# Designed miniproteins, single chains, continued (4), part 32

Each design is a single chain, and the fold is of that chain. pLDDT is the mean over its residues in the fold that is shown.

## One batch from the design tools (miniprotein)

Design m13154
Fold by ESMFold2-Fast:
Structure m13154 (fold): chain A 64 residues (1-64)
Amino acid sequence: SMAEEQAALSEYIERMAEYIKAKDFEKAEEVLREAIEELPQYASFLRAFYEYMKKESELPPAVP
């Protein structure tokens, strides 16, 4: 169902974001692969989200 798909998508996004914040990009990429396997219809969105979050995590702090 759509509700189950949305719940799964949210869970994968949270797990990915958690690893990205921890600078554990290897684990974040593993979660991305799992998410794409389970939700291939969201593959483009998931890849774009991963790239966005990764770049944001590599930026210098906004204010000292």
Scores: mean pLDDT 79

Design m13155
Fold by ESMFold2-Fast:
Structure m13155 (fold): chain A 77 residues (1-77)
Amino acid sequence: SELREQALAALDQAIAELEGLRAASTDPAARAALDEAIARLREIKRQLEEGKISVEEAHRLATELGREVGAVLLASL
């Protein structure tokens, strides 16, 4: 499925971007939030790869995670 391939690629890109932010971060709270977000994105990717969730569900979960992480990172500024 083209949508599934695109979703997996998007998850890989998001994980790589968060790993970059994690490497650049000096704030312990931001580091902890990024570590948790990376772990949760990897789990979403695993579930999508195993066919346990749909592309739509993966998108929903990743979007919710982005809001949670964004709020924590903004609070650390």
Scores: mean pLDDT 83

Design m13156
Fold by ESMFold2-Fast:
Structure m13156 (fold): chain A 120 residues (1-120)
Amino acid sequence: LREKIEKEAEKAKEKAKTVKVGESIELDFEIRDTAGHVVRFRVRITMGEKATVEDVIEVVEKALEAALRAIERAERGEPAQTAAAEMMREVLEAAKEKGLEVEFEFTRVSGADEALAAAR
């Protein structure tokens, strides 16, 4: 997990060097908790007219650091949804400081829905 996220961040930083205004960089994250819940989501960072490549790289690095903290918290028993929400908050704050737009796309949120499906 950790190495995969670090590798995705490295790819995103390389893409940032060639991204143009209105183009987006995407990062895929997965957070798993000790109860077996999984949250998978994509972070999309869109290049702004006043943002530099260095601003985008800084937001990608902050997203990586926030993701690593979220994984550590989930491994220590925090619910995956709670850890993911805190990570998203940190990424939104970092992007706002740089004038960048960030969107989150959830590809999987497990837990209550899987428990309900198993009970049926």
Scores: mean pLDDT 78

Design m13157
Fold by ESMFold2-Fast:
Structure m13157 (fold): chain A 65 residues (1-65)
Amino acid sequence: MTKEDILKSIEADRKKIEEEMKKNNYTPEQVKIEEDIHEAFRLIAEAIDLIDSNPEKAVELAKKW
């Protein structure tokens, strides 16, 4: 499994959840949760990309968490 495969999987799941939640009318609390989840996925995707291309930088990012 490559970083590209993982990123595609994350994006597909995010879109599926967005469509599902849209049907249920987001509350402000749900919108914030969605934003937090989206930010977490973005950071994970960046970390995965760095692990694949430069493991040393990925470790530095993980420590900054």
Scores: mean pLDDT 68

Design m13158
Fold by ESMFold2-Fast:
Structure m13158 (fold): chain A 59 residues (1-59)
Amino acid sequence: GATAPAPKIHTLPADLSREEVLEKTVEALKETGGKEVYINAGLPPREQAEVVREALARV
């Protein structure tokens, strides 16, 4: 458990494409300085982590 406030996590519908989720996550990370993240509720936890990792690599 971190002593700092947790980043806001926004859940996106499963109907969104992986690329769309990735783009929204990259944009949110750039706009908020890494304080907000988007994840797709329809993806397994492994794939959710992979999308976030890719987004972080792009910012």
Scores: mean pLDDT 70

Design m13159
Fold by ESMFold2-Fast:
Structure m13159 (fold): chain A 70 residues (1-70)
Amino acid sequence: MSIPPPARRASREEVEEKFEELKRAIEEGAPEKEILELARELGLLMYSAEMPEETIREYEEELRRLYEER
């Protein structure tokens, strides 16, 4: 596969920080391109940190809800 492994494993703390950043961007009406870039970075961090599937789905649902409110 073409995806290289991460330089190091991401921490749950990094995931939480990125989630808050993305949530704030959505709430503040940031450009769609910025929101998509943050969402992709968050996704990579969640997988790198080996977050449980249930937790990942919870984050995705929260973000979807905030984005739809926009």
Scores: mean pLDDT 74

Design m13160
Fold by ESMFold2-Fast:
Structure m13160 (fold): chain A 67 residues (1-67)
Amino acid sequence: KEYTPKELGLDENASLKEVLEEALKLGENPIVHIEYKGKIYSFEDVTEAGTFLGKNPEAKIEKVELK
């Protein structure tokens, strides 16, 4: 099941940490989907997602997918 930051009760600029804290209350094994320059990048590794967001300040978390 997929959750946007807004569906998790967070703002659009919520940090990866805030998104994960709320998402992990609902399920496990998060896949982070990040929008950057009109493309979606999907990360099964949370550390890689965090690194991508840190290097690309215009990138936004679109949603988190839980299995």
Scores: mean pLDDT 83

Design m13161
Fold by ESMFold2-Fast:
Structure m13161 (fold): chain A 61 residues (1-61)
Amino acid sequence: SPEEEVRLRAMRRLKEESDKIGEEAKKNGWSKDEYLDKLGQASVDIAREYQAELERLRAER
């Protein structure tokens, strides 16, 4: 379903962003707290985008 496709894209993006943040943390020597703060912010941003995409799909139907 279109909703499932949106969910799968959000999950894929979350994995990509978490991997990227992990690499940046290693490269820049971030503390555990800095790493978790960055992961938390990315998760919130992706959740907001996921909700917005779902609303767009529902509005188109």
Scores: mean pLDDT 83

Design m13162
Fold by ESMFold2-Fast:
Structure m13162 (fold): chain A 86 residues (1-86)
Amino acid sequence: MTLVLRFSNLSVTQYTAEVLRAIGLGLDGYDVEIRVSGNEVTITIGGLSEEEVEAYIKQAEELGKRGYQVNISKEGDTTTIEITFP
């Protein structure tokens, strides 16, 4: 499965923290692509199991409970999680 993580509306501090966190989450042997544009970070991770994708979804839902705007969509084997920082 493929996971697309998009973080937006990041301050410099939030940007740095989320880039480092996302790198840490995505570098364990997966096909990872990282795109940076202004205060937005997009991370694409290939080769994930369904259980690994569900773990990312649960983490994103918890951020939504904390005031982040979270949008989760699924198309085929690709799951996209979009997180807008408050």
Scores: mean pLDDT 74

Design m13163
Fold by ESMFold2-Fast:
Structure m13163 (fold): chain A 90 residues (1-90)
Amino acid sequence: MAIERQVDLSMLLIGVAVAIRIIPTASDEELPEIAEFLRKIAERARELGLEEAAEYARKAAEAAEKGDKEKALEYARKAAEELARAEAEA
């Protein structure tokens, strides 16, 4: 069912976009919560067969967990680019 896949893709893209928005101003206490959110996005992207988006979201989560906002933001942007590409092709 194509519409379910498109809804999932759009929700993942929105989720990553929200993470990109909040990471620069997040406190060190908030970064682990953002990392958990990004890990869930990575897992769902992997389930949808979006290996590149999943890998970048996973790397963003690892960077956020370590407090590396610059790397977290960089990888989250790459995940968003891959999700946007998949949505355009769907």
Scores: mean pLDDT 84

Design m13164
Fold by ESMFold2-Fast:
Formats: sequence, structure tokens, C-alpha cells
Structure m13164 (fold): chain A 68 residues (1-68)
Amino acid sequence: SAEDYHLQGLQLLFQGRYDEAAEQFKKALDLDPNYELARQNLLQLADLYREQGRPDKAEKIEAYLKSL
């Protein structure tokens, strides 16, 4: 379910596995585009990637969210 993907994303985020966390949050939104918590977590990851000097990863998240 969307909730299961979101939970997996949170577990990966807690482990510092940001790329894998982003993919789980995207899967949650693919099943439920209105899943606000998954959207918020992706936006926070985009901000984190920009802080890490990875605007390429932030842009991928932003492009994905615009496609919903």
C-alpha cells in the first residue's frame, strides 16, 4: 500500500539512506498522489540534497512532484 511504501521510506531515511528513501516515497505517491506526508518528506529530501551540494538529486524530486 502507499502507507507501506511511506513506512519503508521513513525507515531508510532514519538509516541515512536518502536515495532509497526518496524512491519509497515516490512509490507511495505513485499509488496515492494525495499522500501529503510522502510529498512533504520528498520536499525535505530535496532541500537536504541542495544543502549537500546535490542539486541534480533535488531537481529529480522536484520534476517528479510536478509530474503528479
Scores: mean pLDDT 89

Design m13165
Fold by ESMFold2-Fast:
Structure m13165 (fold): chain A 70 residues (1-70)
Amino acid sequence: AEAELAALAEEARRELSPELARLVLEGIKAAAEGDIEKALVLAKEVKKKFHDEQGKKAVELILKAIELAL
């Protein structure tokens, strides 16, 4: 649902650095547009580049967006 995806976007903006928030927002947009492959690629890039708790949270938010878009 669009409202649930918007809630994930606001969580990303509130809890994550600007760089991580941007990547999560791109992932949410890709999932909302049905581009699940792009959303998964973004999740993998976050996991590769960011190894802290914020990076882990960013990956979790992208994966939740994919679940909500299916």
Scores: mean pLDDT 84

Design m13166
Fold by ESMFold2-Fast:
Structure m13166 (fold): chain A 63 residues (1-63)
Amino acid sequence: SKIEELKKKLEELETGYKNARDALQRARADPDPVAAATLSRVAEHYLKQIEEEIKKIKDELEK
């Protein structure tokens, strides 16, 4: 069902969110300040995209 598909996608996105947060933490810890800034920006952008997709799916599940 569509509800089961949305729940599975939500679980996958929540796993992705955890992984993206871990990646951001590692990026911020990079000893090269240029690499740290670049990688952190990329990780923050990706994290925001996952957050927006999670919100969208949760909104669909509430219907």
Scores: mean pLDDT 83

Design m13167
Fold by ESMFold2-Fast:
Structure m13167 (fold): chain A 69 residues (1-69)
Amino acid sequence: GARHVIKAVNALREGNYKEAAEHAQKALEELGPDNAFALDLLSKAYEGLGDLEKAEKYRKKAEEARKAA
C-alpha cells in the first residue's frame, strides 16, 4: 500500500536501492501485479543495484500496465 510506496521512494532518494526494491515489491504485492507505479519503483531500484536485466523487465511491465489502464 501507500506506506511501502513512500518507503520505496525515500529509499531511492537516499541511494538505498536494496531497501527500495524490498518496499517496491511489497507495494506491488498489495496494489496488484499490474500496478504501473510499483513496477516503475522496482525498475528504478534494480537500476540502482546494477541489475539492468531486472530493471528493463520491470520497465517494460510498467509500460504495458500503463497501456492496459
Scores: mean pLDDT 82

Design m13169
Fold by ESMFold2-Fast:
Structure m13169 (fold): chain A 57 residues (1-57)
Amino acid sequence: MVELSEREARALSLYLRLVNEEGLSEREALQKVAEELGISVGTARRLVRRALAKLGL
C-alpha cells in the first residue's frame, strides 16, 4: 500500500470515524476534521481525497 503522510492519515482517520461511527454527512465530517486539525474545510477535503486516492478507494 502507498504510505500516507501524517496529516493525510490523521484527516482520513477522523473523517472515516465521523462518517462511519457517528453517522455525520460528508460535509459535517469535513467541517469537524478542519476544526480538529486547525485547517480550512477546503484543505481537509483535499487531504481526505489525496489519502483515498493513494489507497485506491
Scores: mean pLDDT 80

Design m13170
Fold by ESMFold2-Fast:
Structure m13170 (fold): chain A 117 residues (1-117)
Amino acid sequence: SAADAAAETLRNLFREAKELVEGTPEQQARLDAEMAAATTPGGRGFRHLVEAARLLKEGKKNEEVIRHLTEALRDMLGLDEETARRIAKKALENAKSIDDFIETVAEEVRRELERRA
């Protein structure tokens, strides 16, 4: 379904963001160059996924993580602020790890898009 495809795309992009923030100096340099060129909604959304992953790697479970994920979901999927923020908050409250956070976000997005179809 379109919902399954969107959730899988988001999961893959969020995993890429996580790998980049955990990566080598060469991967970090590539990320900086790609983010500097990001002018599309998808590019801006990916930047927000990277910032969320970076904060989570630092052990931060705060409003900044919620804000970055909210903006990513809005830019990449066209979700309204209230819905995106609800998904972000739920993922943050229930996540035990960054991988668990990513899976929770992808599943909540899939359910929301399926509900709208």
Scores: mean pLDDT 80

Design m13171
Fold by ESMFold2-Fast:
Structure m13171 (fold): chain A 98 residues (1-98)
Amino acid sequence: MKSELLKGIVNALKKIIDLAKETLGLEEEVAEKLKKELDENEDDVEKLLEIIDELEKEIDKATEKLIKENPEKAKEYQFERDVLLSLLAMLKSLLKKI
């Protein structure tokens, strides 16, 4: 039960990473590094929380880069970022209950 929930959260985080690549241009090297860290720490709640914090920072960096390249779309990129950060906040809340 607990290990199945953690695996589910890790899979959800990988999908969020893929969405960040598609919507906010998160770099492939960063995405692959984070996915590897998730696989290596899938049973470690404290480490998963740290990885989520790292992912939040990388999403912010990707968003700021896109805004500099396309300032006219700044509001759209900020909205996409806020949606992804909200999903991460929900997963953090779920992890803290474990």
Scores: mean pLDDT 87

Design m13172
Fold by ESMFold2-Fast:
Structure m13172 (fold): chain A 68 residues (1-68)
Amino acid sequence: SNTEAAKHLIDLINSGAEEVVVTLADGTVFRVRKDNPTALTGAALRIIGEQPEKVVIEAAGKTYVFEN
């Protein structure tokens, strides 16, 4: 779900990921860094608000796919 995608993004940053790349189904890409809480909040709100069909989260060479 989009709630799970947003939670996973937050958990990755809080667990020490320096950068997380979020790609939405429309091709929109967000680069979220631990030192930029505004970007983290904006990406999470967009995932929850726009309810994208697919969210791809990439951190530290790992890829996580959320489909709705």
Scores: mean pLDDT 78

Design m13173
Fold by ESMFold2-Fast:
Structure m13173 (fold): chain A 65 residues (1-65)
Amino acid sequence: MTPLELLKKMREAFEKGDYEKAVEYAQKLIEIADGDIKRQAYGFLAEAYKKLGDTEKAEEWKKKA
């Protein structure tokens, strides 16, 4: 799966309210992406954790974005 494919799947999961799946795709994207895409993945990961109620993880990932 390419970085662009993971970015699309991450957005789709987030739009559906499937925040657990959005976290999974964002983590995979962070492992293989670089630059602006990786930064976007950090932002989505922070937002997804916030939606899941994990405020501590949300704040940690927000600092990396």
Scores: mean pLDDT 80

Design m13174
Fold by ESMFold2-Fast:
Parts: structure tokens; C-alpha cells; sequence
Structure m13174 (fold): chain A 90 residues (1-90)
């Protein structure tokens, strides 16, 4: 699980660099915190960080509604991936 969250963080961080969107950078930071919490066995803390990351991803999706279609699709997939990981931890 921790490696899947870390991989998701890497993809979100890359999209943050391409778009310059600060909420995507915050989402990536929270995903990295979630992955670290999972490595430490702190599942409840990881869930909290994942919920925060999802919130920032949703904010970024609303801000990037006029972005190129490929960016919107990629962000949508990343948001669904984060939500799927959250469900798997509950």
C-alpha cells in the first residue's frame, strides 16, 4: 500500500510541476505524508492525510476546468486512484 501511495504522489507532483497549480503540490505533499504514515503502521494518520490529499485534488480539478483536456483526464484518474486507496484502507 505505501508504495502505491508514493507512486500516486510522484504522478501528482509531476502534474503540479506541469500545471503550476499549488493545490496539486499540496495534494502531493499529503500523499507523501500518507505513504510515510503507512510505512510506520499509522493507518488512521494515513487515512487523515489521504482525505486531505483528495480534498486538494478536488480543489485543483475545479481550478483546472479550463485546462487542456489531457490534464483534466489525468487529474480525474489521479483523484479516482486516491479515493480507491482510501476505500482500501477503511
Amino acid sequence: MAELVEKLAEKVEELAKRTGNPNLQKAADYLRKAAEALREGKVDEAISYLEQAIDYLAQALNELKDAPFDVQVELGVLLISAATLLVALK
Scores: mean pLDDT 86

Design m13175
Fold by ESMFold2-Fast:
Structure m13175 (fold): chain A 111 residues (1-111)
Amino acid sequence: LSEEEKKKIEEATELLQKGREALAAEDYEKAIEYYQKAIELLKEVDPNSVGLAAAQLNLGEALFKAGQYEEAIKAYKEAIAIAKKQDKSNLSAQNVLEAAEKNLKKAEEKL
């Protein structure tokens, strides 16, 4: 990775942490904002990374908590699509896939 790409991953990691803290505080709008900013940075580095899949899963959860079910479904589907591109032995990708599929079903039941 270039120094610029490393810096983007570091900034995205900090944003994901702030997003998780906002989600835990039930500040869903701030959580959504932090996750969206992290996703944009991660997409610039690698649009197929497990980190991006996990960020999409986190965004989906924040959107679901905010009652934005259609948007949550879109985020979960993106997480699933990215995770499925990974090798089947990639445990992190499989964990994201399982969580995203469970959460997708739950979000679809709200519609």
Scores: mean pLDDT 90

Design m13176
Fold by ESMFold2-Fast:
Structure m13176 (fold): chain A 78 residues (1-78)
Amino acid sequence: MISERVYKLSEESARLAWDGGDDKTAELAYEVGSLSDVADEEDLKLVEEALEYLKQGNFEKARKLLEEALKRLKEKKE
């Protein structure tokens, strides 16, 4: 299920961001996870890409992808 995958990947992203000392990126990842109920396939792709960048230590790129995902999810949740 897309929602469950987005939630799990968001938790992993938050953990990697916390471990890396980027509290803002961790908070963004937690918010994305909290809105995973309304996530679609495009949101899943954004979160998957963000996680890959976090694994590479590219926090700036990951943050931009998480910001995009969060914006999309907030628009759906209203």
Scores: mean pLDDT 83

Design m13177
Fold by ESMFold2-Fast:
Structure m13177 (fold): chain A 68 residues (1-68)
Amino acid sequence: LTEEQEAEAELALRMMAVAVALTHPDENSAEILLEQARKLEELAERYPGVREELLEAAEEARRAAEEL
């Protein structure tokens, strides 16, 4: 996999975890969402070519966690 393809795969995986947490929210959902946001922010530092997409996803996860 290229660097970009690897980042895209990680983004997709993290977004699936976010979707699952939002579909069946429980007391751990906010923690899961914040952990996914942190990992997406770390990926944005490593893969500047897709940084905007990764940071947008991280912001959405953080916002969702705050609303739970």
Scores: mean pLDDT 77

Design m13178
Fold by ESMFold2-Fast:
Structure m13178 (fold): chain A 101 residues (1-101)
Amino acid sequence: MKEIEELLKEAEELIRRAEELIKEGKYEEAIEELEKALEKLEKLLERKEELSEEQKEKVKELLKRIIELALEILKKTDDLELINRAIALILRAIGMLFDLE
């Protein structure tokens, strides 16, 4: 349980850092933080049977925030590599949301 709480807090912190990086126009660094956050959430999904309903809702909330931030980056960048990475993040996050249903 403590490990689950730690992973959730780490994911939230990474997403918050990505939000600040986007405000600064640092889209590559923002994508890196979102990719790290998604890895934390993937680890939580490997343990989904141990998650409370409240924790599952929190994971869904964080996945939706990752999607929203990646979409914002897509609208603001013309860098093909960043576009591809943002699309990959969105698709992975959508798949994880589906797995939680």
Scores: mean pLDDT 87

Design m13179
Fold by ESMFold2-Fast:
Structure m13179 (fold): chain A 78 residues (1-78)
Amino acid sequence: SEAERLLEEGKRAFEEGNYEEAKRLLEEAARVAIERKDYGTAARALAELSRLYKAMGNDEEARRYEDEAIRAYLEGQE
């Protein structure tokens, strides 16, 4: 899917240290996944955003995205 492709590209950018590109791709991945009700991919993208913000030293934003990832995960559960 487009959301999964964006998630993988964002993860690669994060691993390469391109934090600005990683942020853009992961935010787009979460947005597309939510629009398609693909809450599993949305949760993964939001969890990666949490990791990205923690790597950038922004623990407050990292916690916010962790909470959003949990919420997305629960939305996708039966």
Scores: mean pLDDT 88

Design m13180
Fold by ESMFold2-Fast:
Structure m13180 (fold): chain A 79 residues (1-79)
Amino acid sequence: SAAELAALQAKVEELKKRREEAMKRIEDTIAQLEASPDEASRVRAERIRRWTLEVEDFLKEYFQQLEAEIAALKAALDG
């Protein structure tokens, strides 16, 4: 139904905003660790950055597929 589609779209947008906020916090944490004079902190920052890049590629693909699916559902409902 149109109401169910609208609710799903709202949940997806909320999830995207939460992920964006979480990513910003991760980037801020990496920046703080990289600013540290402690080598262990810099090594940790590099590790987190590498893991984040791997996950980011997956998340981009995931949201792209999810948005395409929602668009298809909306088109079917409107047509």
Scores: mean pLDDT 81

Design m13181
Fold by ESMFold2-Fast:
Structure m13181 (fold): chain A 101 residues (1-101)
Amino acid sequence: NPRIEEDSRRNKPVSEQMKELLKMMEEARKYAEELKDAPVSELLAEARRAIEDRSPKNLMLARELLRLLRTRELTPDQQRELDELEREVAKLLKELADQLL
């Protein structure tokens, strides 16, 4: 509710947004765990798809998938793609955090 009283009490809107973000992070973590044994090519494809969506939920998912990829044996080309995707996700998550604060 965009009311002056609620805006002046910023902690309440931030707390609700933080609860939703924590829920998205937990859901993303569970989905990434289900994909832990997937081929590297499938994990990279899922990460690219999640980044393309640009939603907070899918950016959280992309971050967890990229963390999973870091634990895997990668070719030089796959490592380069991972590094590029990690930079993109970090940038988008920073923009999301700056919007929240």
Scores: mean pLDDT 76

Design m13182
Fold by ESMFold2-Fast:
Parts: sequence; C-alpha cells; structure tokens
Structure m13182 (fold): chain A 55 residues (1-55)
Amino acid sequence: LKELYIQLALQEAREAGLSEEQIAALRETLEKNRDLPVEELARVARETLLKLLSQ
C-alpha cells in the first residue's frame, strides 16, 4: 500500500535525523510522485533521502 510506504519512508527519515524541513521536502516529493508504481516510488524515496542526508 502506497500510504504505508510513504509513512515508513518518513519514519526512516526521522530515524536518520533529518530536520522537519527535510522531512517536509521528502513528504512533498513522495506525494507528488504518489501515482508512480510502488517500485518507482521506493526509488524516488531512496534518492531523495540520500540527497537530503548529503546536505
């Protein structure tokens, strides 16, 4: 379920120590890409998380 995946991705970001601003950016990106298949959504989430962690 995409909703569950998005929630898990946001939780992973919180555990990784991202700021509220970074978590909001991740959420916005995932919501914008919600219509993608779950495999593509997972890829987008990982790429976005890694990019935010690199800031």
Scores: mean pLDDT 77

Design m13183
Fold by ESMFold2-Fast:
Structure m13183 (fold): chain A 67 residues (1-67)
Amino acid sequence: MEEERRKRREELIKKAEELAGKATSPQDIVAATRKVLEEAEDEDMPEIAQAVAKGAKKNGFKLTPEA
């Protein structure tokens, strides 16, 4: 069961990075992040957010830091 949860987390992280990496606008990155976070557990959100930032950076976008 934890292995299944880990697999789901890894899939969400990969999906987030891929969506951010191929986004054509900052709005696409925001939409992709929101969609992935809706499927994520609270404890996985930091890793997913980091994956989005990594994908966005590879794609040439900079996300506004929260705080």
Scores: mean pLDDT 71

Design m13184
Fold by ESMFold2-Fast:
Structure m13184 (fold): chain A 58 residues (1-58)
Amino acid sequence: SDLEFAEELLNKLLENVDKLSDEDFESAIEQIEEWKKKASPETQKLIEEKLKEIKEKK
């Protein structure tokens, strides 16, 4: 499901956020924000929650 793919992808990003350059991090966030606009409401909510965690860890 889209939700399961989103969770796996975002958890991998969260795990590796400390290893990303600022440029790669910003690029990844922009791509995720664009994907969020096209996602189902359930997946949009998950993406939004995970993006908050990712930004807090950086």
Scores: mean pLDDT 80

Design m13185
Fold by ESMFold2-Fast:
Structure m13185 (fold): chain A 85 residues (1-85)
Amino acid sequence: SSAQPSEEAVKAMEPYARAAEEAFKAGDYEKAAEYAAKVAEIARAAGDDRGEASALYAQAKAYEKLGKLEEAAELRARARELAAK
């Protein structure tokens, strides 16, 4: 089973997760991908496979909006693998 994120990891992820959502809603897909990448980084360091998968899906959505379809497909594949743990 995947490790549950610590309170410290959740608090570290929250500002970036919020920033990613706000950037995506604003149409700033480059910043949305950047912030989602930070969430994935923190989740990975914390052993949070679910959080990492969610963040990688968010990055993939932003990359799809940027026309980076190959990179988006790679992120979706990684996220699917993590979510299946």
Scores: mean pLDDT 85

Design m13186
Fold by ESMFold2-Fast:
Structure m13186 (fold): chain A 87 residues (1-87)
Amino acid sequence: AAALKAFAEKHGLPSDEEVEAVEIAGRLLNGKMTEEERDEAYERIAKALGLPVEEVRKRSPYDLLIEIAERLGMEEAVAAIRRRKAA
């Protein structure tokens, strides 16, 4: 989609896995997931970030969103997420 292309071009061409990781991390914030869904979500985020699943599981959904935003070069988004976590 044009919106994804504009986002990718602005932030250094994130992969489909990185875009999906943002969506999955947002779903984790809602807390309405089964254990199986959470395990799948952590595995997909770990793949997108190039981190071990064990490291991803130790992080809060806010910390995961920060890591994804940092990987995408979204410094303003990182600052905004950190402010929301602190509030």
Scores: mean pLDDT 65

Design m13187
Fold by ESMFold2-Fast:
Structure m13187 (fold): chain A 68 residues (1-68)
Amino acid sequence: DLSPEGRRRIDLETRLALAIIQGVVAEKAGDYETAAKYYREASRIAEELGLNDVAEEFRKKADELEKK
């Protein structure tokens, strides 16, 4: 049922969700370096998925956390 491209999309969506969860957990713990790393990863994966607005939001969040 899934094309190879469809399988890659699901894999990327799963990795995006995990990166967001890890970023949120790190941010809540005050580990801003780790949070920024995961939000940058989330931004990159979102771009690969064509979710440019989501990618830009996570990029800005990572930039903000790196200033702390």
Scores: mean pLDDT 84

Design m13188
Fold by ESMFold2-Fast:
Structure m13188 (fold): chain A 110 residues (1-110)
Amino acid sequence: GVTVTQSPASVTVKEGGSATITNTTSSDVGNNIDWLFQKPGRPPQLLIENVTTRVPGVSSRFSGSGAGGTTSQLVISNAQLSDTGVYYGVATDSSGREYFGEGSTLTVVA
C-alpha cells in the first residue's frame, strides 16, 4: 500500500495570506495525486486532479505542483474565509486503489 503524509497538520492564516500543504507518498504514484477540500459539515469536493489540473469552477487561487519523486504541493493564495476546512491529498496506485492523507486543517481569520 501507499502511505500519504501531509504537512503541516494545521495552519492558520489571515484573510489575503497564503498557505502551502505538502504531500509525501511512500512510493512514486506518478501523476495520480488529487487534492480534495472538505468544508465543516459538508462532503469533500475535488479541487485538483492529476497533480496540477484545476477542476472546472475552482478558483485560480488554488494551484497544485509536483515535480519528480514522491512530493506534491497544494498552494492556496489570497486566502478567503470560505477556504477554512480540511484539505486531503489522495494518491491512486496502478491497481486503482486510493490512499488518503490524514488531512491538513486550514483556518482563515479576518
Scores: mean pLDDT 85

Design m13189
Fold by ESMFold2-Fast:
Structure m13189 (fold): chain A 84 residues (1-84)
Amino acid sequence: KAEEARKLIDEAEKAVDAGDYETALNLVRQALEIVKELSPEEQKELLPRILDVANRVAGSPDFDIAIEATALAIEAAVMLANLE
């Protein structure tokens, strides 16, 4: 399960590097759902990567994609803060 999340994040990072914000958003959203069910140590590893991708996607010129990515970034940041 953790390995599936890592693979999705790797693919999301490649998608955002290519300017494919819609694919990156869909992949990082899937990764976050998996990460919610992982151990706190795995969450500490993966949430910063999800947050980085979501923040990059929030820069999208597509308003709907940017808003969804911003909401995802906030959710990931809150989850990471709650692990402290």
Scores: mean pLDDT 85

